# Designs tried in a protein design run: designed miniproteins, single chains, continued (5). Part 34

Each design is a single chain, and the fold is of that chain. pLDDT is the mean over its residues in the fold that is shown.

## One batch from the design tools (miniprotein)

Design m17157
Fold by ESMFold2-Fast:
Structure m17157 (fold): chain A 65 residues (1-65)
Amino acid sequence: HHMEEIQKKITEFSKKMLEEVRKAREEGKAAGLSDDEIRRRLTQLVAKYSEEMKKEIEKLKEKYN
């Protein structure tokens, strides 16, 4: 069932994204970065993972007609 593979990939990317966002926020605060700088970095991380997730989902869809 291709939907199960897609859901698994979404879950994996969501978990990875949430952990990276959490770490980046904590590291940014520890380094004394401004809220604006932290937000910019988080936005870049979210965009990166969203693009990677889209590409992986497209590859999975190609396996199913």
Scores: mean pLDDT 78

Design m17158
Fold by ESMFold2-Fast:
Structure m17158 (fold): chain A 67 residues (1-67)
Amino acid sequence: MELGEPVEIGGVLHIGARVPEGTDLEAAARALAEELGIEVTDIRVEGDVATVTGRRDGRPTVITVAR
């Protein structure tokens, strides 16, 4: 898994990651959120992208995991 540098935009923390083909996107996104201490509100998988919405230390956080 390749992690992008976290970027804060408009008070929301954005974290991007890339995973190899054949990776379970939901499982990878959930594992990454847990590793980063993110309280998960929602996880959506659409095609080759998983999006996690949640909070880290009360701050809105979005994780995007792509193949």
Scores: mean pLDDT 80

Design m17159
Fold by ESMFold2-Fast:
Structure m17159 (fold): chain A 101 residues (1-101)
Amino acid sequence: SSLAELEAMLAAGVAPLEMIRRFLARGDEESALAVASGEVARLVAEKELPEEVRERLEELARRAEEALRAGKREEALRLVREILALAFRALGAEELAALVE
């Protein structure tokens, strides 16, 4: 169970970067992106994103929601990766940005 594995890693104090690497190594892209999304939320709480970046993230989020409603799962996942990579770069987390691209 990906949720049980995620909870175990969090309890063990595994860093988000290492958690993302482990999920990607076994082909669990959804769990990797979930960890990345949580890390973006944590970093955004500490540092405000520039307005231009916020506007771009909102545009990409609307496109991702539309892709999901249309049943375009692969396009939606690509857009989620773009959102996370852009957010990580804007927050100075370049290694995390590279992992989610």
Scores: mean pLDDT 76

Design m17160
Fold by ESMFold2-Fast:
Structure m17160 (fold): chain A 76 residues (1-76)
Amino acid sequence: SNLENLLKKIKELYDEVRRVLQEKFSPEEAERRLAEIDRKINELINEMLYTKGASLEDILKKVIDLLEEELQRLRE
Protein backbone atom coordinates (compact mmCIF):
# COMPACT_ATOMS: atom_id res chain seq x y z
CA SER A 1 0.00 0.00 0.00
CA ASN A 2 1.06 3.62 -0.47
CA LEU A 3 1.02 4.28 3.31
CA GLU A 4 3.22 1.21 3.95
CA ASN A 5 5.74 2.48 1.37
CA LEU A 6 5.80 5.95 2.99
CA LEU A 7 6.29 4.46 6.49
CA LYS A 8 9.12 2.23 5.20
CA LYS A 9 10.79 5.29 3.60
CA ILE A 10 10.52 7.26 6.88
CA LYS A 11 12.09 4.36 8.83
CA GLU A 12 14.95 4.04 6.31
CA LEU A 13 15.61 7.82 6.32
CA TYR A 14 15.43 8.06 10.13
CA ASP A 15 17.87 5.14 10.53
CA GLU A 16 20.23 6.79 8.00
CA VAL A 17 20.06 10.16 9.86
CA ARG A 18 20.88 8.35 13.14
CA ARG A 19 23.77 6.50 11.47
CA VAL A 20 25.29 9.69 9.97
CA LEU A 21 24.92 11.54 13.30
CA GLN A 22 26.72 8.70 15.10
CA GLU A 23 29.56 8.81 12.50
CA LYS A 24 30.01 12.62 12.66
CA PHE A 25 29.49 13.44 16.35
CA SER A 26 30.18 12.15 19.87
CA PRO A 27 27.50 9.80 21.30
CA GLU A 28 26.14 12.61 23.53
CA GLU A 29 26.00 15.21 20.70
CA ALA A 30 24.45 12.64 18.30
CA GLU A 31 21.70 11.89 20.87
CA ARG A 32 21.08 15.64 21.41
CA ARG A 33 20.78 16.30 17.65
CA LEU A 34 18.54 13.28 17.10
CA ALA A 35 16.28 14.49 19.95
CA GLU A 36 16.11 17.90 18.18
CA ILE A 37 15.01 16.16 14.96
CA ASP A 38 12.43 14.12 16.95
CA ARG A 39 11.07 17.43 18.33
CA LYS A 40 10.78 18.89 14.79
CA ILE A 41 8.94 15.76 13.58
CA ASN A 42 6.52 15.93 16.55
CA GLU A 43 5.88 19.66 15.95
CA LEU A 44 5.20 19.01 12.24
CA ILE A 45 2.82 16.11 13.01
CA ASN A 46 0.94 18.27 15.57
CA GLU A 47 0.62 21.17 13.08
CA MET A 48 -0.64 18.83 10.33
CA LEU A 49 -3.14 17.07 12.65
CA TYR A 50 -4.88 20.44 13.16
CA THR A 51 -4.74 21.37 9.44
CA LYS A 52 -8.16 20.83 7.82
CA GLY A 53 -7.91 18.66 4.70
CA ALA A 54 -4.48 17.15 5.51
CA SER A 55 -4.48 13.35 4.99
CA LEU A 56 -2.24 10.89 6.81
CA GLU A 57 -0.38 10.52 3.47
CA ASP A 58 0.25 14.31 3.41
CA ILE A 59 1.66 14.15 6.96
CA LEU A 60 3.97 11.23 6.12
CA LYS A 61 5.22 13.00 2.96
CA LYS A 62 6.06 16.11 5.03
CA VAL A 63 8.00 13.93 7.52
CA ILE A 64 9.95 12.42 4.58
CA ASP A 65 10.76 15.94 3.28
CA LEU A 66 12.00 17.01 6.74
CA LEU A 67 14.20 13.91 7.11
CA GLU A 68 15.63 14.30 3.57
CA GLU A 69 16.48 17.97 4.30
CA GLU A 70 18.17 17.02 7.61
CA LEU A 71 20.14 14.24 5.89
CA GLN A 72 21.24 16.56 3.04
CA ARG A 73 22.38 19.17 5.60
CA LEU A 74 24.39 16.51 7.49
CA ARG A 75 26.06 15.27 4.25
CA GLU A 76 27.25 18.79 3.30
Scores: mean pLDDT 86

Design m17161
Fold by ESMFold2-Fast:
Structure m17161 (fold): chain A 81 residues (1-81)
Amino acid sequence: SAADLRALRDALAARLRAVYAEDPDDIEGMKAELRAAAERLRELGHDELAARLVAQIDASTTAEQVEAAAKDLVIRLGELE
């Protein structure tokens, strides 16, 4: 539902802020939060979006690439509302 997608977006944004506040260079911490979001997306029936996110995370080797993946996901979650 739209409410579930909003809850996921808000929770993800809060968790990413917490990881960044603890260590701005924690690429693996950011990837872990994005992978958790992908699993939640599968539970909500957005399997294609989840698969694309996982592929993007797995291909990411820099903080810039992980931040781009996080930003893209937040925008897409907003579009699905």
Scores: mean pLDDT 80

Design m17162
Fold by ESMFold2-Fast:
Structure m17162 (fold): chain A 90 residues (1-90)
Amino acid sequence: SRQEHAKKAIELAKEAIELAKKGDVLGATRKLIEAAKHLMDAGDILSGIGFALRAIGLELDYELGADEEKLKKEAIELAEDIIRRAQELL
């Protein structure tokens, strides 16, 4: 159901926060892309696309050697944005 996809988006975004806190920026961004896809399946297609693009941008910045502490903060912020949006669909 749409509610099951929204719950999965929240679950994956929370996992991304824990990975980011541990310094696994790449793992966090992959979970955020997955969370964004579930948000799209929950019916928030435009927000899901936007969040997926933000997560892909973070993964690219990581590969290009951007500041890890900045990337961790941005990954956590993106995860919190996904959680807030998904909660509106419950």
Scores: mean pLDDT 91

Design m17163
Fold by ESMFold2-Fast:
Structure m17163 (fold): chain A 98 residues (1-98)
Amino acid sequence: MKEIEELQEKLKPFAEKLEKEHLEELEKALKELKKIVEERKEEVRELIEEIKKLPAEKQRLLQIELSLLQIEMILAGKAAEDVYEEVVKKIKKVIEEE
């Protein structure tokens, strides 16, 4: 997802100010998240197609919410799998409300 690449660039300045231990864990989480997205490519594709069926305003709001959720969880040191599952859960909840 484009959001993951944007998160890497946005998190870079914060990473430079973290303790080395936190920086290494953050880098690991980002790499693992990217691998999970690639491994679950079909699920990601289906979720994107469902999101595209939402009204434009809801698509924009969801994109902002997902970006904030990913940043918050990664900075909190959550495992990449947990970040991925919460993102999927959030997307499914928004789709079900339509």
Scores: mean pLDDT 74

Design m17164
Fold by ESMFold2-Fast:
Structure m17164 (fold): chain A 84 residues (1-84)
Amino acid sequence: GAEELLRLAEKLYEEFKKIAEEAKKAKKEGDEKKAKELLLELEILLGLMRIILGVAKIINAPQEVIDRIEKLIKEAEEVIKELE
């Protein structure tokens, strides 16, 4: 159901935040290869969150659930822009 999709998106976003902190560290230390690899992992996680949002819309999830998933995606997009 909709609640399970939201929980999955929240779990993916928690993993995203951990990888984002590691990417920031790699960038600060000048490890360009590691930073690039971690950025690709962040893009994959963002893609998975977008798929979850698509599924939530298809099953006519409550607007509150859709809005919460969209907020996580926007926050993730902002983090990726800061790392580029």
Scores: mean pLDDT 90

Design m17165
Fold by ESMFold2-Fast:
Structure m17165 (fold): chain A 89 residues (1-89)
Amino acid sequence: MKKFLEEVVSQMSDEEKKEFIERVREAGFPEEVVKKLEEALSIPDPKKAAEEIEKILEELKRENSAEEYLKYSSALLEILMEFKERAER
């Protein structure tokens, strides 16, 4: 996960980071989680940004049911995969 997050974040432009946050909000994530992800993505160092995103996902796992966590984590992975594919073009 950490390597994947670092790779995706390092490839994202500032406008793509804004689009990512909009997609996360549309997917129905809690507002506090959306704000934390936005703050993490604002970190200039992709490695540190990836570390903060991983911490946010660990917090989601602790605070939510297994079903809710799977729903959120799968939605996030789908969005991340889309942005990774865009960077390959």
Scores: mean pLDDT 77

Design m17166
Fold by ESMFold2-Fast:
Structure m17166 (fold): chain A 87 residues (1-87)
Amino acid sequence: SAEEILKEIRELAKKLKNPAVQDYLLKRISEIEKALKGKEVDPETLEKARQLIEQAKKLMQDPNASEVEVAKLILEAIDLLEEAVKK
């Protein structure tokens, strides 16, 4: 479900070390949680969002990974979920 993916996104954001990046992502997550309340997202969009989150998880395991690149994948997943509910 979209709520389950957003919970995973929130947990990933909390693992980021840069407080400004973390605060920005947590704010965006809270905004999208409100936008998705009571709305269903199609299974194809949920799968695409999950794939982006799995990419972010793999990137977080790389000690040379940029937190900006991790944040970009998280934001792309959030934007995908938001656009799906506008259809």
Scores: mean pLDDT 80

Design m17167
Fold by ESMFold2-Fast:
Structure m17167 (fold): chain A 100 residues (1-100)
Amino acid sequence: SLEELEKKLFEIYEELIEKLKEENVDQHVIDLEEEFLKNAKKAFEFAKKLGEEEAKKELLSIAESSYERLKELAKNYPELKEFFEELAKKVKEIAEELKK
């Protein structure tokens, strides 16, 4: 369901932010990822009010943006690359499910 995909996507991103905090990544980077998640949740809540198709399109956009952000983090923090690539794989699976 769309609600299950929403929950999975946001839980993945919350796990990402917690890992950045545990690894003492620069606060500026953590702040940017927290701002992205906050804005993504707000955009998705707004899209849900417009309808199911709009919510699905917004969640897909969030998943695609999340994937690109995870790829950049893997490039910038090679010591955490395996972790970011595992999350990126899960995000890609959510994006593919949303395209059905």
Scores: mean pLDDT 89

Design m17168
Fold by ESMFold2-Fast:
Structure m17168 (fold): chain A 77 residues (1-77)
Amino acid sequence: DEEEEKERERRAQLVLDYLKEKYPGASVDELGDARLGVYDAATNSIVSTLTGKRVPIDAPGEELSDKSAEDVEALLA
C-alpha cells in the first residue's frame, strides 16, 4: 500500500535524522539504508530491512514529534 509505505518511509527518515544527531560517530552510509528500516521497540533500536543492522536509540519519538510530514516530504522529493 503506497500510503503505508509513505508513512513507514517518513518514520524511517525521522529516526535517521535523530540517529545522525545522536550518534555522530556512526557511518552515514550505514544509516542511509535505515530509511527502509523499522523501529524495534523490544531493543529500542532501528533495524535495516536491507542489511539487518541494528542501531540502538534511547527514546525514539521524543525528539521526533517536532518534525512534520511536510518536512519529510521535502526530504523525499
Scores: mean pLDDT 51

Design m17169
Fold by ESMFold2-Fast:
Formats: sequence, C-alpha cells, structure tokens
Structure m17169 (fold): chain A 80 residues (1-80)
Amino acid sequence: GEVTVEKIRNLLEKAQEAAKKGKLEEAEKLVKEAIEALKKLWPEISDKQAKIAYDNAVKAIKDGEPDKIVKAIVDGLESI
C-alpha cells in the first residue's frame, strides 16, 4: 500500500497501545514498521538514524514509558 503520514501515525498509535497492554514484542514490531515507512517517505533518513530511533523507542517500551515512544523516535532521527 501507499506510504503516508497517516499510515505512520496509525502504526505509532498501535505501537503505543500494544506497549500499554504489555505486548512488548508487538509494540517493537510496529515501531520497526513505522520507521521503515518513515524511511520510504523521507529517504534522506540514514540507516544509522533509523537504528538510533528504533533503539530509543525499544528502550521507552522496556522502561514502561509507552507515551514516550514517538518522542524517542523523533530524538533518534534528529541525532547525528
């Protein structure tokens, strides 16, 4: 399907909800799908930035801070 900002938003909302329900593996998978969708929409995102964004989001999930998932991804993408 077409990659859109709304699809990315929906994936991140589902990831946050999965994490809140204790479905950590599902949350991590949804975060990975969202980051891959971000790379398709903004191909200037490097593999290093994508990895940092993923690692930051996984940390937020494991730390029990699902509401920080989106910020963790943004902070990772802005890191150089």
Scores: mean pLDDT 83

Design m17170
Fold by ESMFold2-Fast:
Structure m17170 (fold): chain A 70 residues (1-70)
Amino acid sequence: SLEDELRRLRERLAEVTAELDRLTDELVARIRAGERLSPEEFEARVERILRLQDEQLALQDEIDALEAQM
């Protein structure tokens, strides 16, 4: 059902948001602690954050589209 699909998307959105917040907080904490990240590690972390942001936006768009059908 559309309601079951919305519930699944909202659950995934919450998971993605929590992971995004965790990864962002970890990166900020390491930088503030004066820890040197390798260029490769920094790039990989930024790419992961950007992928999660893209997923978050896509999930919000899907939720909005399903709600518009109701």
Scores: mean pLDDT 86

Design m17171
Fold by ESMFold2-Fast:
Structure m17171 (fold): chain A 94 residues (1-94)
Amino acid sequence: MSLAEQALEEFKKVTEEVISKLDEETAKEVRKIVESAVAQVKELIAQGDELSALAFLYHTALELSEWLKSKGYEEEAEIMEKLAEKLRKMLDEY
């Protein structure tokens, strides 16, 4: 499995955990963002643009963390921030 494919699986796992902890309305918004991001990343991986795929996952995780924090979901924001940190390390290794 490529580094970008590993990052995508981790992103899907962590975002599913976060979504399960949110209220229905907030979960719906996050799910739309996640589904859009997963689709875009899969296209980038299929095109061989793994660096852009990793960068997209990192930026999406960071933006979701800040958005959740602004909504008062501090614990869920921390989970997303930790995911962003892991994705940043993967980018630094690329």
Scores: mean pLDDT 87

Design m17172
Fold by ESMFold2-Fast:
Structure m17172 (fold): chain A 86 residues (1-86)
Amino acid sequence: SREELLEQIRNLRNMERPDPRVLAPATAYYYWVIQKKSWEEAVDLALRVVEGLHPDDVPAREEIRRGVELILADPELAEAVKEALS
């Protein structure tokens, strides 16, 4: 649910093994929107992080894009990413 997604984003720093389908979009959003990297660089950085933690469960690039679009459409999710990863 949206509430579960929000809670997971807020707790990213406190989780030993974050869900790769939350971690990858949040990381990509952070580098692309907040750090002003290119989309390609942001996705590559997100994939590198997720591959280190979840080598057998790496999200597809399209799945990461959809997650980033959810964060872009929801100011509360966007703020949660900024607070968690800044």
Scores: mean pLDDT 87

Design m17173
Fold by ESMFold2-Fast:
Structure m17173 (fold): chain A 72 residues (1-72)
Amino acid sequence: SPLDEALRRLARLLQEAVEKSKGKTKEEFDKILDEAREQAEAWISTLPPELAAEVREILDKAYELIKKIRDK
C-alpha cells in the first residue's frame, strides 16, 4: 500500500540519520536529526494530505523515541 511504502522510506531515512549520528556529540546528533526531519518534511509535503498526516504522526513519535533513547 502507499502507506507501507511511505513508512519503509521513513524508517530508512531515520535509520540512516541514527547511523550517521553514532560517535557524534549531542550537538552534532541534534543537527543530523534536524537535517533528517527537514528532508522528511519536504518529502511528506509532496504526499496526498491524508497520507501526509499519518506519516507525520509516525515521524513525530519516532523522534520522541530517538530523543528519549539519546537522553538516557
Scores: mean pLDDT 81

Design m17174
Fold by ESMFold2-Fast:
Structure m17174 (fold): chain A 81 residues (1-81)
Amino acid sequence: MSELEELFRRYVEEAQRYLEQGDYKAADEAIRKAARYFIQIAALRGIFETEERIELARRFLEELGVSPEVAEKLLKYIEEM
């Protein structure tokens, strides 16, 4: 869990940096990588066991300090899977 959270944090920070630079393509790729780790973390925490999984995932992203812009992109990716 801790190792996955560190990898997730790195890709989120990378996505935020690319968004600040206006590199939306690189930001999207970083968000996709972050989403893969987030899905694994959320599954281990039982977040996907309920119909409220998106709301629980949103709150978890807020607790991890993810910006609203990156959080919404991650949640959209998760919802579409």
Scores: mean pLDDT 76

Design m17175
Fold by ESMFold2-Fast:
Structure m17175 (fold): chain A 72 residues (1-72)
Amino acid sequence: AEEALAEARRGAELLKEGREAVKKANKEEVAKAIGRALRGMGLVEEGRLRARAAGREEEADRIWEEAGGRPA
């Protein structure tokens, strides 16, 4: 559970960084920023699934919300 939450939090940070970078980057940097956001999203989703299985879904959902969830 703790490891799953740590991965979700790490993914949320990557997602935030990628989302911000997309807004500020040139064409090449946008591609890298999108890759970072997608990687962060995957880590959050994987962490949420593991946390849910361990009964810590509420904490995982809170981390996802703090990250702003999915890109619009």
Scores: mean pLDDT 68

Design m17176
Fold by ESMFold2-Fast:
Structure m17176 (fold): chain A 77 residues (1-77)
Amino acid sequence: ERERRIEFYEHTARADERGAQEEIDKANKYIKEAEASTDPKVREELLKKAQEYLDNAQTLIDGAKRSREEAERLRAE
């Protein structure tokens, strides 16, 4: 049934959006720690860690967008 499939994609999109926000929050924590650090090497390491979390967040955002687009396609049927 169309409605059940729409719910599945909307649920998946919401889960990915929540996951992306969690990754962004972790990245922001590392960015703040980097800003507080006076050691350039520690700062670079923390910023690299933050970037890894941001990359994970982008993957989840892209997944959520695809799920939202599929749900919209199904609603138009």
Scores: mean pLDDT 87

Design m17177
Fold by ESMFold2-Fast:
Structure m17177 (fold): chain A 69 residues (1-69)
Amino acid sequence: VDEVLEREREDFIKAGKENTEKAVEYAKKGDIQKATNYAVASMLLYGAAGEQDLAREALKKVDEAIKKA
């Protein structure tokens, strides 16, 4: 039971990281709508994994990328 939940958490963390990277990429390109959509997806995925610190760090990275664009 715990092993299955742990694998699901790992999948959510991986997906959260991928969405964070896409959000930063689109933010650097000035596509704020896509950047925001990927940032929200990343936050929800990290939240589902119980990784609140990773969710906050992801939002900070996207916000900084938007401010520098």
Scores: mean pLDDT 80

Design m17178
Fold by ESMFold2-Fast:
Structure m17178 (fold): chain A 84 residues (1-84)
Amino acid sequence: MKREELLKRLEELLDELGFDDIAKEYILSIVEKALEKKEYKLVEEFLELMEKLVAYYNSDKSGDKETQELEEKLQKTLEELEKL
């Protein structure tokens, strides 16, 4: 995926998850730094977790426990991105 497409997709996912403009700008800046450091695998994993979380929020079959586990994984991945 092109860098611009990746960042646009991330912004769309953040909007779906209800992040405000300040939080979106912060997360986008972290992901942009990770891309500059060529941490493509970590960024891809972060996007996959975001997409799964959006899918679970929109799923009639998803339970609170599975959503919570995805949120915890997403937070941990974000912390790894912040450490770069």
Scores: mean pLDDT 77

Design m17179
Fold by ESMFold2-Fast:
Structure m17179 (fold): chain A 90 residues (1-90)
Amino acid sequence: GASSYKALLAYGSGSEWHFTDPVVTSSPPVNLTITPGVTSATVSWKDASTGVEHTANLSGLKPATEYSVQLLYGNKQSEGTLSGKFTTLA
């Protein structure tokens, strides 16, 4: 039987890293997308089997700054990571 996955978003600039609360998905996450704002970003991904979208809103970011993001996911049988970068608007 398919086991649900936990997905955790990590984001940061330089040495400063932040984490979101874990989200439960019914299959591995896919299609990580990032929409930058001035002091914010919207990060979304899909559940691969259902197509359900999950969204995390990032806030308190610095303008005109590059951030790295990682979506860390796993269950008892498998684990993985989706990675991206974005630059906030000026």
Scores: mean pLDDT 78

Design m17180
Fold by ESMFold2-Fast:
Structure m17180 (fold): chain A 113 residues (1-113)
Amino acid sequence: SDEEDLRLLKEALLVLVPAGAERIRSIRSLEEAARLVRTLASGLRDVLSSLGLSDDEAVRLLVAAALGLHLGVRFPILRDNRAVEHLQLNTLPDASAEQEALAEELAARVLEY
């Protein structure tokens, strides 16, 4: 549901960007959460410019990083990515198939906006 997707995105974003906690907590809709994710993903693309990431790929990477930190797992999309070194995700166990499906669903919901 939109309410569960919003709750999960907000919880994941709070772990990824604790400095943005007040802004994240003020979010009231999935559209507003999606706009923040897209803004953060654009910043990730700039930092990782050598990788030539599309907007869609950057959103998927950011959702996987946020959700991975929140759930304490590492998603396959992050396994060979240099951003993993900065987030210490290499020490986390691999995500389950159900968790991978959840990350893909959340990224797709963000990409609707």
Scores: mean pLDDT 80

Design m17181
Fold by ESMFold2-Fast:
Structure m17181 (fold): chain A 61 residues (1-61)
Amino acid sequence: SAGDRAIAGAKAGDAAAARAGIEALHRQGLASPSTYESGLAALDAGDYTGAGTAAAIGQGE
C-alpha cells in the first residue's frame, strides 16, 4: 500500500519514497490534511521517524 511504501521509505532514509507514499495517501483520501502536513513537515526537517509515524496514522484512518 502507499502507507507501507511511505513507512519503508522513512525507515530507509529515502525522502523521495516517503514523500511519494504520503502524497498518495492524501490523494486517495486516506490521510487527513493535518496528517499530510505533519508528514511533509517532518520530512523537510529530516525527521524520518516523524514522517513514518504520520504515514502509519494516515494508513490507519
Scores: mean pLDDT 74

Design m17182
Fold by ESMFold2-Fast:
Structure m17182 (fold): chain A 92 residues (1-92)
Amino acid sequence: SLLQEIRARIKELSDKYSEKYDESNEEVVNEILRERKKMLEELAKLAKEAGDKATYYLALALIYEIESALTGEDLSEEIEKYLELARKEAEA
């Protein structure tokens, strides 16, 4: 499904981020993070439309993690909030 394909692509981008982090090129890392954020925003939209609340909240948490990395802002409270909401929906 499209949702499964987007999840797979997000994982691929996460793996590339980890690989590129060691290369000391901050611009390449930031480009991967911006691409990942755009895909997570689309994932969140599709998950919300599909009623997949667990994926929706997880995507929001990951978007905040990327924003924190790109801006240097402490968004830990927002990240933890959406991770907990995702966990509760996945267990329901």
Scores: mean pLDDT 79

Design m17183
Fold by ESMFold2-Fast:
Structure m17183 (fold): chain A 86 residues (1-86)
Amino acid sequence: SALVKEGEEHFEKAKEHLKEAGAALKAGDGESALKHLGEALEHAKKAVEAYKKAGKEEEAAKYAQELDALLQELVAEAAAALEALA
């Protein structure tokens, strides 16, 4: 369905932006990292919305959990970097 495809496209965009955020953190570019995190969150929101509209509540929940796990990993990496500076 078009909504499932839309959801999948937005999840791919969210993952892409999370990877870019990680790369920016490694490069010491906090502003770029925050920008990519913002883009990732917007795409994640659109992906979940598309799956919900498609009646794919389980799919929406599964991908929301997957994105949350990736975000938690990135946050832990950022926290470790900040701790090393303290």
Scores: mean pLDDT 79

Design m17184
Fold by ESMFold2-Fast:
Structure m17184 (fold): chain A 74 residues (1-74)
Amino acid sequence: ETLPLTPAQRAAEERGLRAAKIVNEAIKKYPLSDEEITRLNEAAAATLPQGEDAMRAAVDKLVEEIKKKREEEK
């Protein structure tokens, strides 16, 4: 089965889990499609090296853009 992680690998995995948690919290607040959820995960992953606050900001910005598009669709 899975071998024990090094401290560096564990830190990277913890950051990944934190990104997933942020995306899941956004999903709970807003009805999102699978494609939109994928975009949120990609945005969180892209900002992962910048930390949790940057990930939250990126996810929030993308959710706001999705909401704006839905308003345009009426």
Scores: mean pLDDT 73

Design m17185
Fold by ESMFold2-Fast:
Structure m17185 (fold): chain A 66 residues (1-66)
Amino acid sequence: MQEEIDKLIDEILKLVKEMLNDEEALSELKEKLRIVKATLTPEELKEMLEDGLETLKKLKEEFEKK
């Protein structure tokens, strides 16, 4: 479970960094993820992270379409 969540977070942060190239936005995202980690259950976290990754993949496709 923890490994799975860590992998998802890493992948999301990687994509966001490549797409936005904005240190401030990355810091804010990391902070939000830390709060979410403390607030949600591992199951809820996994669901949200999977949803977020799906959304980011769609956004990346749009970026590469340029």
Scores: mean pLDDT 75

Design m17186
Fold by ESMFold2-Fast:
Structure m17186 (fold): chain A 115 residues (1-115)
Amino acid sequence: DAALAAAREALERIRAALLEAAARHGIEVLGEEATADAARGQATLTLRLGVLGEEVTITVTVRVVDGRIEADIAVSGLTSREVRLRVGALLGDALVRLHEAGFDADFDISGPAIP
């Protein structure tokens, strides 16, 4: 499926940017899981991160809608202002780098504290 292939390619680019941003911000990657739903034409990545002694989970779901890449980013485990700011900085860094690399996608982000 061309849409599923495009979603998987987009998810891998987002994954690479998130992992690179985590390394730049000194955030540990505790685990990652990737799945694909062929019936829905979507790919999902779940990242578990260690941030200031807390576990944060970032879930990225990518799909193609009307020929456009849509990426939903959901964040859980944001227990303190300091954790929220650190995760927000990681997400901001990753998104800026994706944009600078010419990655064109519509992002919907829930959970991060963007100041």
Scores: mean pLDDT 83

Design m17187
Fold by ESMFold2-Fast:
Structure m17187 (fold): chain A 87 residues (1-87)
Amino acid sequence: STIDSLVERILNNSALVTIFSSVGISTKELSLRTYLSTLSLEELETLDQLLTAFESGDPDAARRLKNFLVDRDVAEGIKDIKRAVEK
């Protein structure tokens, strides 16, 4: 699956492991797989493109990847707050 491919790519790249850990995402295989399973198809496609850019040596890719992960975490946090307030 797409998730299986992404997990393998991330865990086999120590720099990617460091980036994911730096933004608070667990890099234990099962935890990372669980996290990726919460992403939409569009988010998984964006992540795949960002990982490809990083693996290709794009000097801006690490910043773009961190921003994507942080922005998603903020968006999910806003949704969780909204759900709590609207009860």
Scores: mean pLDDT 76

Design m17188
Fold by ESMFold2-Fast:
Structure m17188 (fold): chain A 90 residues (1-90)
Amino acid sequence: HMTFSAAQQALLEAQARAARLYEQGLSLEEIARILEERYRREGDRADLLLSRALLAELGDPAAAAEAARLARELGLPQEDIDELERLAAA
């Protein structure tokens, strides 16, 4: 059975929230905004990380750099960090 760190579990929960919003027809920009608002209210850095990662997919290298930093702080897998750092270098 796979065990997750608290940070990995929080990210999975944030991803599940984002997926539900996407199914409701929201844009990635709207989802990113909602996740950032949740972070400001609840303090969950996984919501901020996913918010910035979504903006990075839309071509924001500053958001990619912030997402990479948050991923390192949360101890996420190096593969995920490397992908965000590539988007930041674009």
Scores: mean pLDDT 80

Design m17189
Fold by ESMFold2-Fast:
Structure m17189 (fold): chain A 92 residues (1-92)
Amino acid sequence: MARVEALAEELARPADEAFARAVALREAGAPAEEVARALEEAARAAREAAEKLREEAKKAEPEEKELLLAAAEGLERQVELLERRKAEVLAA
């Protein structure tokens, strides 16, 4: 495995774990407020991970930079999805 792929996975891990927790809470039928809080935490973790990936991209070789920036953009799209999902949960 390429070192940059392992780094991207490591930096994204807190976001992945927070998202998995939000999904598990929703599947278990947890209160809307608890699910919304977990989604907010997942969005925060994804935002922080995206920022760290962009900082690492500044120090990376061109090919590695493209992979790190793509990972950051993926997490930024994830934040938008999580914020929308939180609004839906609270509106229901």
Scores: mean pLDDT 83

Design m17190
Fold by ESMFold2-Fast:
Structure m17190 (fold): chain A 100 residues (1-100)
Amino acid sequence: SEVEKRLEEEVEKLKEKGITDVEEIEKVVLKILGEALGVEEEEIREWIENADEEKLLEWVERMDLASISLLGKLMIHRKVPVEEVKKEIEERAREYEAKL
């Protein structure tokens, strides 16, 4: 799946830069979905925030399974605490310091 490959590639780039914030990952997912659907990132954000089921269903009928899966994961992902990602970064920093 092209959408899944692009997501993994962009997330890996964020990890290489030491960026694992939920907010930054969400931005990447929105950009990939926007490119796949041919719509602005801001429009997809508005659909999710307003829980516009009619608008979401119109676009879901035009999406491939990978895009639908990504949209679903993004909606669930909004409930993941940023603190969990921060803990992962802090644990990595401690491992790096312990090797010095």
Scores: mean pLDDT 60

